# Designed miniproteins, single chains, part 28

Each design is a single chain, and the fold is of that chain. pLDDT is the mean over its residues in the fold that is shown.

## One batch from the design tools (miniprotein)

Design m950
Fold by ESMFold2-Fast:
Structure m950 (fold): chain A 93 residues (1-93)
Amino acid sequence: MEARRRQGRFEVALESTLLFGSEKGLEEVKALLDGMDPAQRDAVRRRIREEIRRLEELLERYKDSKTGGHIAVKVMAESGLKAAEELLEYLEE
């Protein structure tokens, strides 16, 4: 059951990091990944690759928009993409 609690915290930390691009969230996710077995890390790596693709599509959709709301979405997506790419690099080490 300790593993279940750690998994729940990981899901919250991962989603927050991917949504907001937090440096502290990124460090927390990396620390939690260090405690995972290779199969669990492979599952997370696949999920991060899917999220990277989604964020790239979002950025492409709004690339030419100058609307304030769309600019905010681009800034958040760029932060999330950078965090996701750093996590993927960490997992492929």
Scores: mean pLDDT 75

Design m951
Fold by ESMFold2-Fast:
Structure m951 (fold): chain A 88 residues (1-88)
Amino acid sequence: LRLETVDALIAGDREKLRELAEKHPSPALRQVLRAVADGNVEEAEKAFKENRDKLSNEDYRLAVTAIAYAKGDPTARADLEELKKRLE
């Protein structure tokens, strides 16, 4: 599930990202990923800040990287590729 989510982010597949977001067991991570899939960076950042303490270390890393990618941060692609390697 996390691996598939990273793959969807790297591919820019927003439709698949929306489907995968709903399948995540963490409500906090689901809010962040839904906002990213919708292209709503401000909502994704808000959801992240409000739920920071409720995210596991793995969910925190995924949320931070997904938001950076949604912002068009060129370093976020390298961070997503690194996450993918750790999840494989």
Scores: mean pLDDT 75

Design m952
Fold by ESMFold2-Fast:
Structure m952 (fold): chain A 59 residues (1-59)
Amino acid sequence: MTKADIAEEIGNLMVEKGIKSLDELLEHLRKEGAPEEYIETVETLKRMADGGKAAARAA
């Protein structure tokens, strides 16, 4: 299985559950006990979206 498959499932989950942000998605995945690969993928997406190293400024 590829990281692309995980990203696609994440996208489908956001639409299905009406999740509006990656932070909400991360909370949902932790609550469901999702595999580390899913959590890692969401964390990576957040890092890319934030683009900041020190502290994310933009909400």
Scores: mean pLDDT 71

Design m953
Fold by ESMFold2-Fast:
Structure m953 (fold): chain A 55 residues (1-55)
Amino acid sequence: ELEELVRDAVKKLMSLPEELQKEVAKDLGLDDETLEAILNKDEERAVKLLLEQAK
């Protein structure tokens, strides 16, 4: 369930313009590695990194 929610959020983030992706990442305190995964459209990597941090 948490994985599905994170995956949906990542997909929505990836559909946003790059400028908005960076703003949201800054607001959420995402690390550089997670932001790079999102900017590169690497859904699986972004989801795994976020799940590791959510714990």
Scores: mean pLDDT 78

Design m954
Fold by ESMFold2-Fast:
Structure m954 (fold): chain A 82 residues (1-82)
Amino acid sequence: SLLKELEEEIERLEKELEETEDPNRRLGLETRILYYRSLKKNIEELIKNNDLAGLIMIEGMFAGKVLRREEAEELARKILEE
């Protein structure tokens, strides 16, 4: 779900970049596209490694919450055990 949403956001930003002529706005879009592509790669690595705590941290980031690794690991334990 999160990975699909990220893919859709990247596609939307790429389309907006193609339609944008303002240099400052183009720089902002290019920076966001690079950030989201890097984030997508990191999510794929976390899935491959079964890193549930890392995935919880990324989901928290999208919800506007910054979680420490220890907090995400505690949440992961609760999800797996309860």
Scores: mean pLDDT 74

Design m955
Fold by ESMFold2-Fast:
Structure m955 (fold): chain A 110 residues (1-110)
Amino acid sequence: SSQVDALAQQAYAYAQQAAAKLNQMGKLVPDSEKGLTSASKNLLEATEEFKREKTRRALIRFGAAGGVAEIAASVTSISTGDEKVKSLSDQVSALLAQAEKLAEQAVALS
């Protein structure tokens, strides 16, 4: 349905923003750049699959990729003690929470 497509597109947009924030963190923390960039790519791939398929299985994979991304961001924030890095990590968590909520709603309506 058009509502399911709209929710999936919104979830994708929030996940793209989270991925961009992970890449910004990687530029600020060179020692974490490879891990954050990998998490960003995996998140985008899982979210693109979810947007295409809109299934519970794709949602579970998206949630797993999001969880890995949040852990990578949180560990990087804790390791640096940098307030700007912490702010980006907090933004990643907030954006992924919104993306997962919208993705869950899309699956519930499909």
Scores: mean pLDDT 90

Design m956
Fold by ESMFold2-Fast:
Order: sequence, then structure tokens, then C-alpha cells
Structure m956 (fold): chain A 108 residues (1-108)
Amino acid sequence: TIEEIIELLREALAHVDAGDLEGAIGPLIRAMSLSVSLPEEVFKEIDKRTLERLRELGVPEERLKELEEFSKKYSIGGYILQELLEGRADPTVLRAYLESAIEVLEEL
């Protein structure tokens, strides 16, 4: 359910806020797996709000353009998961994504 996806994203966010980025991997993978039935428009809105949130936080335009390119080729979520698995995740980007995903899904 959408509620189950939101709960998993909140679990991932709690791990990020605790400084445990590795602990966010499991909940995020499960949330993404359950999200395969969601419309493309939902993922586009999540990516859009993630970029807006990062811009408000003062993330440089060069970094935002890089994330926009990942959004066009794949998704920001997919990029973030790959960075997490490789031990290179940016906590600011990950937090912005999780907060944006929760907000969008709560509006459904």
C-alpha cells in the first residue's frame, strides 16, 4: 500500500537522521520495490520537489544539473540508492529525496 511505502521511507529517513546511512538501504530498497506499480508522474513529482528542496538549501547549480541529468536518464531515487550501495551517499541529497517522496505520497 501507499501507507506501507511511506512507513518504509520514514524508517529510511530516521536512519539518515541518526547518521546511519547503511541502515537506510534496506527500507529504501523495499520502498522502491513496492513503488513499481506507481504512475511515472509520481516519480517525476518526487524528483522535481527534491531538486526544489536542494536549491532552497543552497546546493550549487552544477550539482543540481547533475541530479537533473540522472532524473532524465533514470531517477534521482535510483541514483541515490546506487550511491548508498557504493558508500558515497550525500546525506543532504538523501534526506531531501526521502522528505520529498513522503510529501508526494501523502498527497495521493
Scores: mean pLDDT 85

Design m957
Fold by ESMFold2-Fast:
Structure m957 (fold): chain A 62 residues (1-62)
Amino acid sequence: SSMQKQIDIMNQYKQYMSPDQQKKFADLQAQINATKGDIPFDQQIDMGILQIQIGISKTFPE
C-alpha cells in the first residue's frame, strides 16, 4: 500500500525523469506488480534512489 502510493507519486513526477530514470521506474513498477504486494527491500531502496535523483529526498517505511 505505501509502495503503491510512492509509485502513484512517482508517476506524477515522470515528466522530470530522464529516459534512464523512466526505464528504471517502469522496471520497478513491473517487478512490484509481479510480486502482488510482496515487495523486496531492494525495490524499495531503488525507489528511494530514483526519488533522490528527481529532487525528492525520502526514506521508505519498512
Scores: mean pLDDT 65

Design m958
Fold by ESMFold2-Fast:
Structure m958 (fold): chain A 96 residues (1-96)
Amino acid sequence: SAAEEGLRALEEGLERAEKAKTGEEAIEAGREALLRLTEAARRATDPRERLGVGIAAGVVGIAVGVAKVVGNDEDAIELVVLGLRGGKRLLEAITA
């Protein structure tokens, strides 16, 4: 399902972002998750799953966008991790 693919994208993105040593590595993990979430939302047939995955994509997109303009690696990594965790929690809540 779109929700299952979205959760996998967020989980894999989180694992990569938490292991990131640079802001650039965390941003790329977030970008990969965002692309997968966007594609899952596009293919979603269930309206609730589409909403949940779409909201998760929005949250991750904002976090990645902000991470790109911060001046240090630690803040960039923290922001991407925050966005991925937030997206996952919201997707789980909406599709519960």
Scores: mean pLDDT 90

Design m959
Fold by ESMFold2-Fast:
Formats: sequence, C-alpha cells, structure tokens
Structure m959 (fold): chain A 66 residues (1-66)
Amino acid sequence: SSAERQRLLEEMERLEREGVLAVIQGDYARAAEIMRRIAEIYRQLGKEEKAERLLASADRLLAEFG
C-alpha cells in the first residue's frame, strides 16, 4: 500500500542517518548491520538489485574494517 511504502521510506531515511553516525564513530560492525536492515527494506520495496548491491557493500565494509 501507499502508506506502507511511505513508512518503509521513512524507516530507511532514519537508518541511513544512523549508518552515517556509526561510520563517523568508527563502529563499522553497526554500520554493516544498518546497511543489511536497509537492504531488507529494499527487498520489501521490490528493489532486489539495490538490496544485493547494498549487502555486498556491507560485507566488504565488515571484511575491511570490522
């Protein structure tokens, strides 16, 4: 529904802000976890390619810095 889509987009925006803060604080494990949560939202929105790319980015971040 339109209301569900709007809620998912708002949650994604909140998670993106928290992810930026995690990176600034050097908490890469938390940043990767937040990226995975955003990827789940992309899947719910039918954006499978974006979800896959974000999961790959989260795995790379954790491998390099976590």
Scores: mean pLDDT 88

Design m960
Fold by ESMFold2-Fast:
Structure m960 (fold): chain A 88 residues (1-88)
Amino acid sequence: METVTVHVTVTSPAQGKRNARGMGAVVRYLSAQGHRLHVVVNVSSTGDDIAAVEKSGQDLLRTTRDEGRREGVPSVTTTLERIDYPEK
């Protein structure tokens, strides 16, 4: 059994919603092959909307976990990372 790691970058709330649809397809494909899934969402924003972008990333991770459970993926783990994060 292999673990497939998928990296997704979110720079705006709209991009997060689009990526959620794509992740649904990835989850179904991996479920059919019996693979484990690890999703890393990288959040980046140069504006004052970082909180909204992070929320969009969290929504994407929630959607991915829900689809994984529904499709019977053996294991779904998720991580949220900020890629412009020098002082925290």
Scores: mean pLDDT 70

Design m961
Fold by ESMFold2-Fast:
Structure m961 (fold): chain A 67 residues (1-67)
Amino acid sequence: SVEELKQKIDELKKKIEELRKETGITADNPFGVIMEVRDSDDPEKVEEIIKLLNERGKLYKEIKALE
């Protein structure tokens, strides 16, 4: 359970890092991403980063609930 959630978080971190490299976004939360993406050239990648950050946050909350 906790190990599976941590594995999912690690996979999300890898995807987020790849998208950050492609977009230049450095923010680690959805609000920060929104502030940085004003001039983004790829809205689809921006939306994916926001989605993945939200999923990561949900998994952190699930781990907290199990601990």
Scores: mean pLDDT 76

Design m962
Fold by ESMFold2-Fast:
Structure m962 (fold): chain A 93 residues (1-93)
Amino acid sequence: SIDEEARRKVEEAKKRLQEAIAAAAEAYATGDRAETVAALERLAAVVEEVIATYREILAELPEDSPLRPEIEAELAQLEEDLAGLREYIETLK
């Protein structure tokens, strides 16, 4: 079903995001600024890909899908997180 396919795509996107967050946390823990910046820029790229994936899912979901408000809320949070992340990266340069 469309909902099952959407759920799988969301789970795959979340897994990629969690891996990128973990990598950024490890880089931060090293205290190496260059490694931290590189890992955060990679995280920003992954967040952008997840946002694009969520927008594609929303375009394919029926208007009455129970997943729509959940994905829209997560999308809004990811867009705010991306903006904050980009600002933080600029402070490290």
Scores: mean pLDDT 87

Design m963
Fold by ESMFold2-Fast:
Structure m963 (fold): chain A 99 residues (1-99)
Amino acid sequence: MLSAEELEKLMDEYVRLVNETVRLLEQGQLSLEQLRARLDELLGIVEKVAPEIVDTVRARFDEILELFAQGKTEEAIYQLLLLAIEVSGEMVVRIRKLK
């Protein structure tokens, strides 16, 4: 079982990867396939910290991919940032329960 300190490091990694992904999206430097790969990496972190929300987060990532595929990049960025706030909140609740 992961310690609170290990979970905090994973949450910091999640936030860092989201911020980098948003920056690359804003710069037009990501293909759909590259975005999918980054979202899969983010989902792997969620599975380690909060496995019970993985299916919900996966569904939200699929919606973000559809928005990006439709050329709605600004909406995709907004949804990714909103989801990052929600997921970080869920992670914080779980980490605090271990302390």
Scores: mean pLDDT 84

Design m964
Fold by ESMFold2-Fast:
Structure m964 (fold): chain A 94 residues (1-94)
Amino acid sequence: SSELRLVEGARAYAESALRNLQEGRVEEAKASVETALRIVEQLVARHPDNAAYREIRRLLEEALRNLEEGRVEEAKELLQKAIEKLDAVARELS
């Protein structure tokens, strides 16, 4: 349940980031991505052999980089992919 709680937490922040970008709130979206990334870093540390968490980490890092470069639409696409992968992991843990 602790793993599932971290996955659901990362998902909630990634979804919050996507909603903030849809509303033009880039700085709030960036803060939410940074929080989701910190949660995923805990998942990677606890489950180093799980390729899904490393892939989600990479997607969130790319989303953050795109936001720094003003590439909002690319960041939205990367966040949607990260959310889809978090949803898949959450289903496997349920």
Scores: mean pLDDT 91

Design m965
Fold by ESMFold2-Fast:
Structure m965 (fold): chain A 100 residues (1-100)
Amino acid sequence: SSLVSRLLVELYRLLSLLKEMAEQEKDPEKKAWLEEKAQEIARLTSEIEAHRDDLEKVRELAERVIELTEEVIEFVKDDPEAQKQLEEIRRRLEELAREL
């Protein structure tokens, strides 16, 4: 599905942003938290790719990524630029999930 391909593009953008944020983070506890969230989203992204033909499962997995993205947005509330980028990705993920 072209929708699943578009979803995967947004998921890889999210992972790239989270990895960059973790690499730039100076607080070891915050860095570990961001790395853990990136790993969980990476696992869900791999599961979406493995189940591309199961649109119901893809939607359920995408909804879990959206929930994790909301957690990251709240975590970075003191970084307006990161929050804005994450909110834009979240909106695109929600739009794509609704079309599945």
Scores: mean pLDDT 88

Design m966
Fold by ESMFold2-Fast:
Order: structure tokens, then sequence, then C-alpha cells
Structure m966 (fold): chain A 68 residues (1-68)
């Protein structure tokens, strides 16, 4: 339970970061790619698929860092 809550907190943080990048004019295709990874992580976390959620969170974090 605690691990899923931690993953969801990370997902919420990533959502806020991608929204800020979108407001700053980051490329739409990259924003859509990040959003897809975040959505996939959220669905995986809700289904208890912790490993899949973590992989998609890590991927979204990597893409966000490339845009900073």
Amino acid sequence: MEEVAELKARIDRLRKEVEELQKKGAPTEKINEIKLAIDTARFAADAGRVEVARENIDYAEKLIEELK
C-alpha cells in the first residue's frame, strides 16, 4: 500500500512538471509522449502493477529532464 502511495505521489509531481513545460512551449509531441507515460504509470499503479508503474515513471522523468 505505501509503495503505491509513493508512486502516486511521484505521478502527481510529474503531472505538474509536464503542465509547466507545456505552458513554457515545450514541443507538443514530447508533451504527449510524457503524458502517455504518466497515464500508463497511473493505470498500472491502480492495478497494483508496481514494476510497470515504476518503469513508466522513470521514463517520464527522463523525458522531462531532456526538456529542462
Scores: mean pLDDT 82

Design m967
Fold by ESMFold2-Fast:
Structure m967 (fold): chain A 83 residues (1-83)
Amino acid sequence: GKAIDDKDREEIKKLAEELGRENRELALRGLEEGRSIEEIVEEMRRRARELAEKLSPEAAGLFLALAEEHIAETRERLKELKA
């Protein structure tokens, strides 16, 4: 299969930064609006999938794995903030 090259790494970094910014805004607004943590997290996962469609299959796989790890960590932090 195709190895992840420097162009793939740069695109992953760009999309990860975009997702991170959007996820922070979504989390803050969602909590203020009284949305459930699961609703917020599902929207984060949907957005990550949409962004991944811009990448090669190999880069998309890595991006989604990193995004899911970050989203899972964010879910746990949101639970602590809501408690």
Scores: mean pLDDT 82

Design m968
Fold by ESMFold2-Fast:
Structure m968 (fold): chain A 85 residues (1-85)
Amino acid sequence: SLSPTEFLLALRDGLSLYVTLLNAGVPREDAVARMREYLRSQGLSDDEIDLILGIVETVLEKTKTLDPNNWGALFKVLEEEFKKS
């Protein structure tokens, strides 16, 4: 099993990849598949990935911002959503 630090690093890198792909014009389904494959390679289960993607989609819908330079704002909203879950 992943340590909490390894989990958080994998999540940050996966989210960075996802937003970068969406901003590059990659279709959402393909960007999701790439993020899912990356997170799986880092040792996350499919159930953990599905929960994370659900939260990320909720946050992105609320912010309507896919700019990688807004990572600070995105992570702040993600932190608040994770506290609710």
Scores: mean pLDDT 70

Design m969
Fold by ESMFold2-Fast:
Structure m969 (fold): chain A 61 residues (1-61)
Amino acid sequence: SAKDEALAQFEKFLDALNIPKEEKDKLVAELREKLDKAKSEEEIQKVMNEFLQRALSLKHK
């Protein structure tokens, strides 16, 4: 599904950024919950953009 593909892409993105496992597991779990509640492609994109920004913020610490 589109949600499963989005989640897989996000996991790959976190791996590319070398995000620590503990932070990665938390972000993936939160993203899964938000994606499960998303009712449209627009909501999926909005959630993905939010989580991509959160991941980048962790790298900048």
Scores: mean pLDDT 80

Design m970
Fold by ESMFold2-Fast:
Structure m970 (fold): chain A 69 residues (1-69)
Amino acid sequence: MLVEGQRRAEEAFRQTLEERAKTLPPEDAQLLLTASSDELVAAGETNPRIREALDEASEASQRVLEETL
């Protein structure tokens, strides 16, 4: 089911960001957990920690989506 695959992919993305936020400075962690998608993408261009967290979350989401299809 497409809905189930999307839900699990979104959950993996969120979980990856939450795990990374626990290891980042408070300012970066707060941004990662509360910023909009546009703000996170923009922040990732200037902040390598945010960029790496987004890359990891995107990769985790993609793997889960592939496994649940």
Scores: mean pLDDT 76

Design m971
Fold by ESMFold2-Fast:
Formats: structure tokens, sequence, C-alpha cells
Structure m971 (fold): chain A 93 residues (1-93)
């Protein structure tokens, strides 16, 4: 499923960005926002079971973006992006 693969790639890119460039809060927040948009799109186009998993991924991406914009720690943002990746991969299975 090309849309799920695109979402997983976007979340992996966001995770790499926060790990490698934690001080680039705006750049990382933009990548997290892109992944969040893809998660929302995937949720709307999926089965009811997959939708719940994409909604959970979206919630974690939204919280990571909030932490990055509002002065949370990079470590907390990483945890949320990792959870989003886990949910996206579960939806792909």
Amino acid sequence: NAMIEELIKAVEEALKAVREHPDDREGVAQKVGEASTLADRAARASTPEQRKLFEEAGKHLSEAGRLLRQGGTPEEAIEHVEKALEYAKKAAA
C-alpha cells in the first residue's frame, strides 16, 4: 500500500531528523507535521481497524510537534515519534 509506505517513510525521516538535529526544532516540527498530515489521510482512507492505528499514530505525531514547538525535550519528542512509527507499522501488517 503506497500511502502506508509513504507514511512510514515520513515518520522514519522525522525520527532521523529529531535524533540527528534536535536543536533544529522548527525543521523537525515541519517533518513531524508532514507525517501527521499523511497519518490523517491514511486514517480517512483505511478500514475501521487500521483507522484506529493511524489515529493513534496521528495523536503521537501531534504531541511530538507540540513538544518541539512549545519547549518540550527532544527525548520526549523522540518517544512520541517512535510510538507513531510502531502504530503505522502495525497498520501495515
Scores: mean pLDDT 86

Design m972
Fold by ESMFold2-Fast:
Structure m972 (fold): chain A 113 residues (1-113)
Amino acid sequence: MEDVRELAELLLGEELDVERALELLERLLGPQGRKLLEEPGARELVAEILRELARALRRNEASLEEAEELVRRLVEIMNNSESLEEFREKAKRLILEFEVEKGVELLREVILG
């Protein structure tokens, strides 16, 4: 719980310390997620995904609660992915779904007042 909040706060910050974010993420992972991080190129891919997620969160003025939920979903994806390619696809989909949700929220406010 505390580590999820700390990682979420780092992602919402103006300057992302990606190495600290990776360390916090690793602490949240189960055995399968940690095994995934041992794959060649895994840390570079996860760092890229964390940077993309941080940009999406900041661009959409996400709340801390929204960032915490996305961190939890990213951890779940890593713990349930059999390969780096599966992780990449699911993580990019998570970010895209968040962007779409924020677009729908904006349209809802315009329509409802």
Scores: mean pLDDT 82

Design m973
Fold by ESMFold2-Fast:
Structure m973 (fold): chain A 100 residues (1-100)
Amino acid sequence: AVLSDEQLAAAIAEVTAIVREVAREEGLSEEKIEALVAGLRTFIETLAAALRAGEITLDQFIDQLVGMVRQELLDAGVSEEKAREAAERIRAILRELAAA
């Protein structure tokens, strides 16, 4: 599946919204949250370019993005439980967006 520009924009918006919510609830500073979001946005854009080029599958796009979000939240000091919950929410939303 090829991501449309609208699907990519929706994916970035949904992923960054969930990450901001969880990071704020876990007590990260706004500076750390915006750095985390900026890094994830760049990663999503890079991963979407690979998907559009046929270098990865949609399932690999979702798996790599969900894995990166979980790891970045853990590295930022978010608990394993909250990082996993955020990753599961993101996986569900990305699958829904891909089906639309």
Scores: mean pLDDT 85

Design m974
Fold by ESMFold2-Fast:
Structure m974 (fold): chain A 84 residues (1-84)
Amino acid sequence: SQLDKEMALLDKESKVWGEAIKKTLGKEAKSIIEAAVIMSLSSKEDREKVAREAAPGLAKIQGVSVETVEKQLAETIKKIEEIK
């Protein structure tokens, strides 16, 4: 079903984020929620490093270019900075 496909997509994205966080920050995130918490507590520089590491994997999952994902993530990080 469409729901099953979307849940599988979220699981794959969660793993990409977890790997990116581990490689850049040396921290473990076992779920998308844990990844979000780690990112919320990180500096702008660390968020940008994690986003850059995650972008190729996310682009492959979403079927878009790496540049498209990097632009989307940069806009998201900018919005987070504006709220704080």
Scores: mean pLDDT 79

Design m975
Fold by ESMFold2-Fast:
Structure m975 (fold): chain A 95 residues (1-95)
Amino acid sequence: MAEAVGRAKAKGAEGSYTLSYEIDGVKVSVVANVTVKETPEGKIGDIEFTAIGPKENIDALKEALERAMKDFAERLEKEQGKPIEVEFSEVEVKE
């Protein structure tokens, strides 16, 4: 089993999300968990994206995670009706 992990920070992010992708016939679920911090400038969310699956599907897990990070940013911007700044870390894979 392999695990792909990405991290992001975004103002106004909160909650938990599950995003589903099909990469070259492989179904991958990506879970985004947000830890919210209250600051004088508003709520800042620390987001952890996790995709878990068979080790042989590692490339599909990584691609799904990268798509989920992008889709999450676009969704959050739409929900807030304003431009947001999202800081992404590099995707890490644990074998």
Scores: mean pLDDT 75

Design m976
Fold by ESMFold2-Fast:
Structure m976 (fold): chain A 83 residues (1-83)
Amino acid sequence: NDKLLEEAKRLSEEAIELSNRAGESTPEEAKKLSEQARRLIEEARRLGDQMDPSSSSIAMSLVSGAAIAMIGGMVENELRERK
């Protein structure tokens, strides 16, 4: 549980980092980074499913945060390209 939660946290942090880079990247690079972030979010969600309900709730919160960051990075890239 503690190890699974730490792993889910690491995957979510990596997904957020990739999402931030996607916001600053070219459209082609942003697409690749967003796909990679999506895979990490899915893996973190899988780990959350294996935890106790309390730990799973924390993991799902991290997954939601990472998913929001991924969407934000994609939106930022789109808005930057429109300028």
Scores: mean pLDDT 79

Design m977
Fold by ESMFold2-Fast:
Structure m977 (fold): chain A 77 residues (1-77)
Amino acid sequence: SHSQQAQDHISQAQTYLNQASNSTDPQVAMQHLSQAQTHADQARSYAQQAGDQSLISQVDSLTTQINDLFTRVVQQM
């Protein structure tokens, strides 16, 4: 289902976000953030198709976290 596909991509985005957050190398963090953003974008598409407000809210939260970390990493480069 679209809900299941959204959840799978949310899980992958969270994994990459955690890897980025744990990286001390800004270049490595950027690689992981790029992967997190790709999966978050896919999750958003599937969540919207499913009409699942809980999944949409989870994706919005992940996108905010990805953007916040991206800003911090860029400032360290």
Scores: mean pLDDT 89

Design m978
Fold by ESMFold2-Fast:
Structure m978 (fold): chain A 74 residues (1-74)
Amino acid sequence: APSLEELIQEAKRHLMQMLTEDLSDEEARALAEQALRLTTEALNRDPSLSPEEKAKRIARIRAELERLLAQRQA
């Protein structure tokens, strides 16, 4: 299984691709979904966070990704 650091690095890679490459809106959405999945896995592997705190952080990250996707279309 990938390490926590590897999951974070993969999520960052997907976010950078979404922001810097000439991608379709569908491709950008797919990368955002992959980044959210990797970040969720990383947060779930952090023993210092409560389930409530993990859920709150995941919700915040989802909202931020939606904001970035909307910015691409503006």
Scores: mean pLDDT 75

Design m979
Fold by ESMFold2-Fast:
Structure m979 (fold): chain A 56 residues (1-56)
Amino acid sequence: PTLTVTLEADTLEELYAKEEEVVRELGKQGWVPVAATISKDPVTGKYVAVITFAKP
């Protein structure tokens, strides 16, 4: 099974903090991050992360 999470933040620092928390919390449930992408939305100026998790 896989799970995809989308995170947004106004700064990269906030985005990385959100990613660390999500990885930590989902890791407690046995989810392992297998893919991650970071981009900046040219319209809003916000940073967007898309992280895919898998359970073995």
Scores: mean pLDDT 84

Design m980
Fold by ESMFold2-Fast:
Structure m980 (fold): chain A 57 residues (1-57)
Amino acid sequence: MKVRAVEDYTATAPDELSLKKGEIATLLRTVGPDHVEVETSRGTGIVPGSVLVPDPR
């Protein structure tokens, strides 16, 4: 359930979450083919799936 950001992402909508390259987040749910909901210590939000890779274990 853990994913890692491969690049910095800046939220552009109120329901999105900003991520830093290398940040680990918990994948909660897929909300669309290109977007997922994730949780970090800063809160939950939607990010493009393309900026994330599964963290192996």
Scores: mean pLDDT 78

Design m981
Fold by ESMFold2-Fast:
Structure m981 (fold): chain A 58 residues (1-58)
Amino acid sequence: AEAARVAAERERILLETSQKAKKLMDEGTAQGLSDDEIALKVKELAEETRRRIAALEA
């Protein structure tokens, strides 16, 4: 069923995004980025993830 494949891909995207967000926060903190700079990068990642999921559900 196509719905099952879409669900699996969505879960993979969410897991990948979670891992990327954690790495981004860890690296940003290590580099001395401000909380605002880290938040902006995480927001961009979240927007990209929302677009990827929307494309799957279309």
Scores: mean pLDDT 80

Design m982
Fold by ESMFold2-Fast:
Formats: C-alpha cells, sequence, structure tokens
Structure m982 (fold): chain A 80 residues (1-80)
C-alpha cells in the first residue's frame, strides 16, 4: 500500500538526511576546486532533501530528526 508506518517514515527521513550530508560534503569539495556552479547545485539538492526530512520529522513527531535536518539546511546555506 501507499501508506507508510511512522517507523518507516523515520527511516526515510534518516536516509534523506544522510544523502543531504553527502551532497554537502561534495559541495565543499566543489568549492575547494573552484566549481561554484556545481557546489550551488549540490547545496540546492541538499536543502530540498533536508526540507523533505523536516516535513517527515514533523509528521512523526521526532524532534531529533527535525533538529538534524534544520542544522543541515543552516550548514548548506553557509557554503554559498
Amino acid sequence: GSTMTKEQKRKVAESLILHAERLIEEAKKAMENGDVEKAKSLVEQAIKLAQTAIKIAEEVGDPELLSRAQKLIEEAQKLL
């Protein structure tokens, strides 16, 4: 079915956070290499993933996931 359990939603949010963290690390490397356009694209993707994770964290009532995703957006924004 299309309906996910709260536990399944938490795992999705964690996967999104981990993916966004990886994109932020790739964006840092792109900035170090002078590839600002690549870094910008990676940051925009990371922010979108983190925003989706925030929505899921709010739906399942998980303040730790919410805090992690919010900090990730702040970190991503500081790169540009």
Scores: mean pLDDT 86

Design m983
Fold by ESMFold2-Fast:
Structure m983 (fold): chain A 73 residues (1-73)
Amino acid sequence: VAAELEARLREAGHEVVGIGYGRDPETGRLVFLAVGVSADGRRVVLEQEAVLTPDGRWVAVSAPREAEAAPAA
């Protein structure tokens, strides 16, 4: 899952500077996050939901999507 987010950012010409994950408290699903920086310094965050299968595999249940960037303050 995280490798797919990294690949998507690199395909778009972004440098990968961080990877994280968290749990959605409403759904219990794991959300993988990848942070990239464009050549002009703009930060891009991609997210993807995943679930743990009964056989112990993490499977993406959505395509990677761009999270809304917070305004620079």
Scores: mean pLDDT 68

Design m984
Fold by ESMFold2-Fast:
Structure m984 (fold): chain A 82 residues (1-82)
Amino acid sequence: MSPEEKRELAKRLLIEAGALLSLARIFLLLGDVERARRAAEEAERLLEEAEKLREYMSEQEKKELEILRRDLEDLRREIEAA
């Protein structure tokens, strides 16, 4: 892949991970812990792939990655407590 393609992939992975974390929080609000867990696990996989592309990210995208990783950690604690 070109550096441009890697940058676009990184951006897409961050957007998809954010959407999955939002979906997982909705499932928790509905009491669906199992679906919340699955959405969080998928978000984790996408964030791990995004981390591998960190060198192609802008400073704003790197900060977004850090925010999403913290949100995932908080969400996982909430899922384990449920």
Scores: mean pLDDT 88

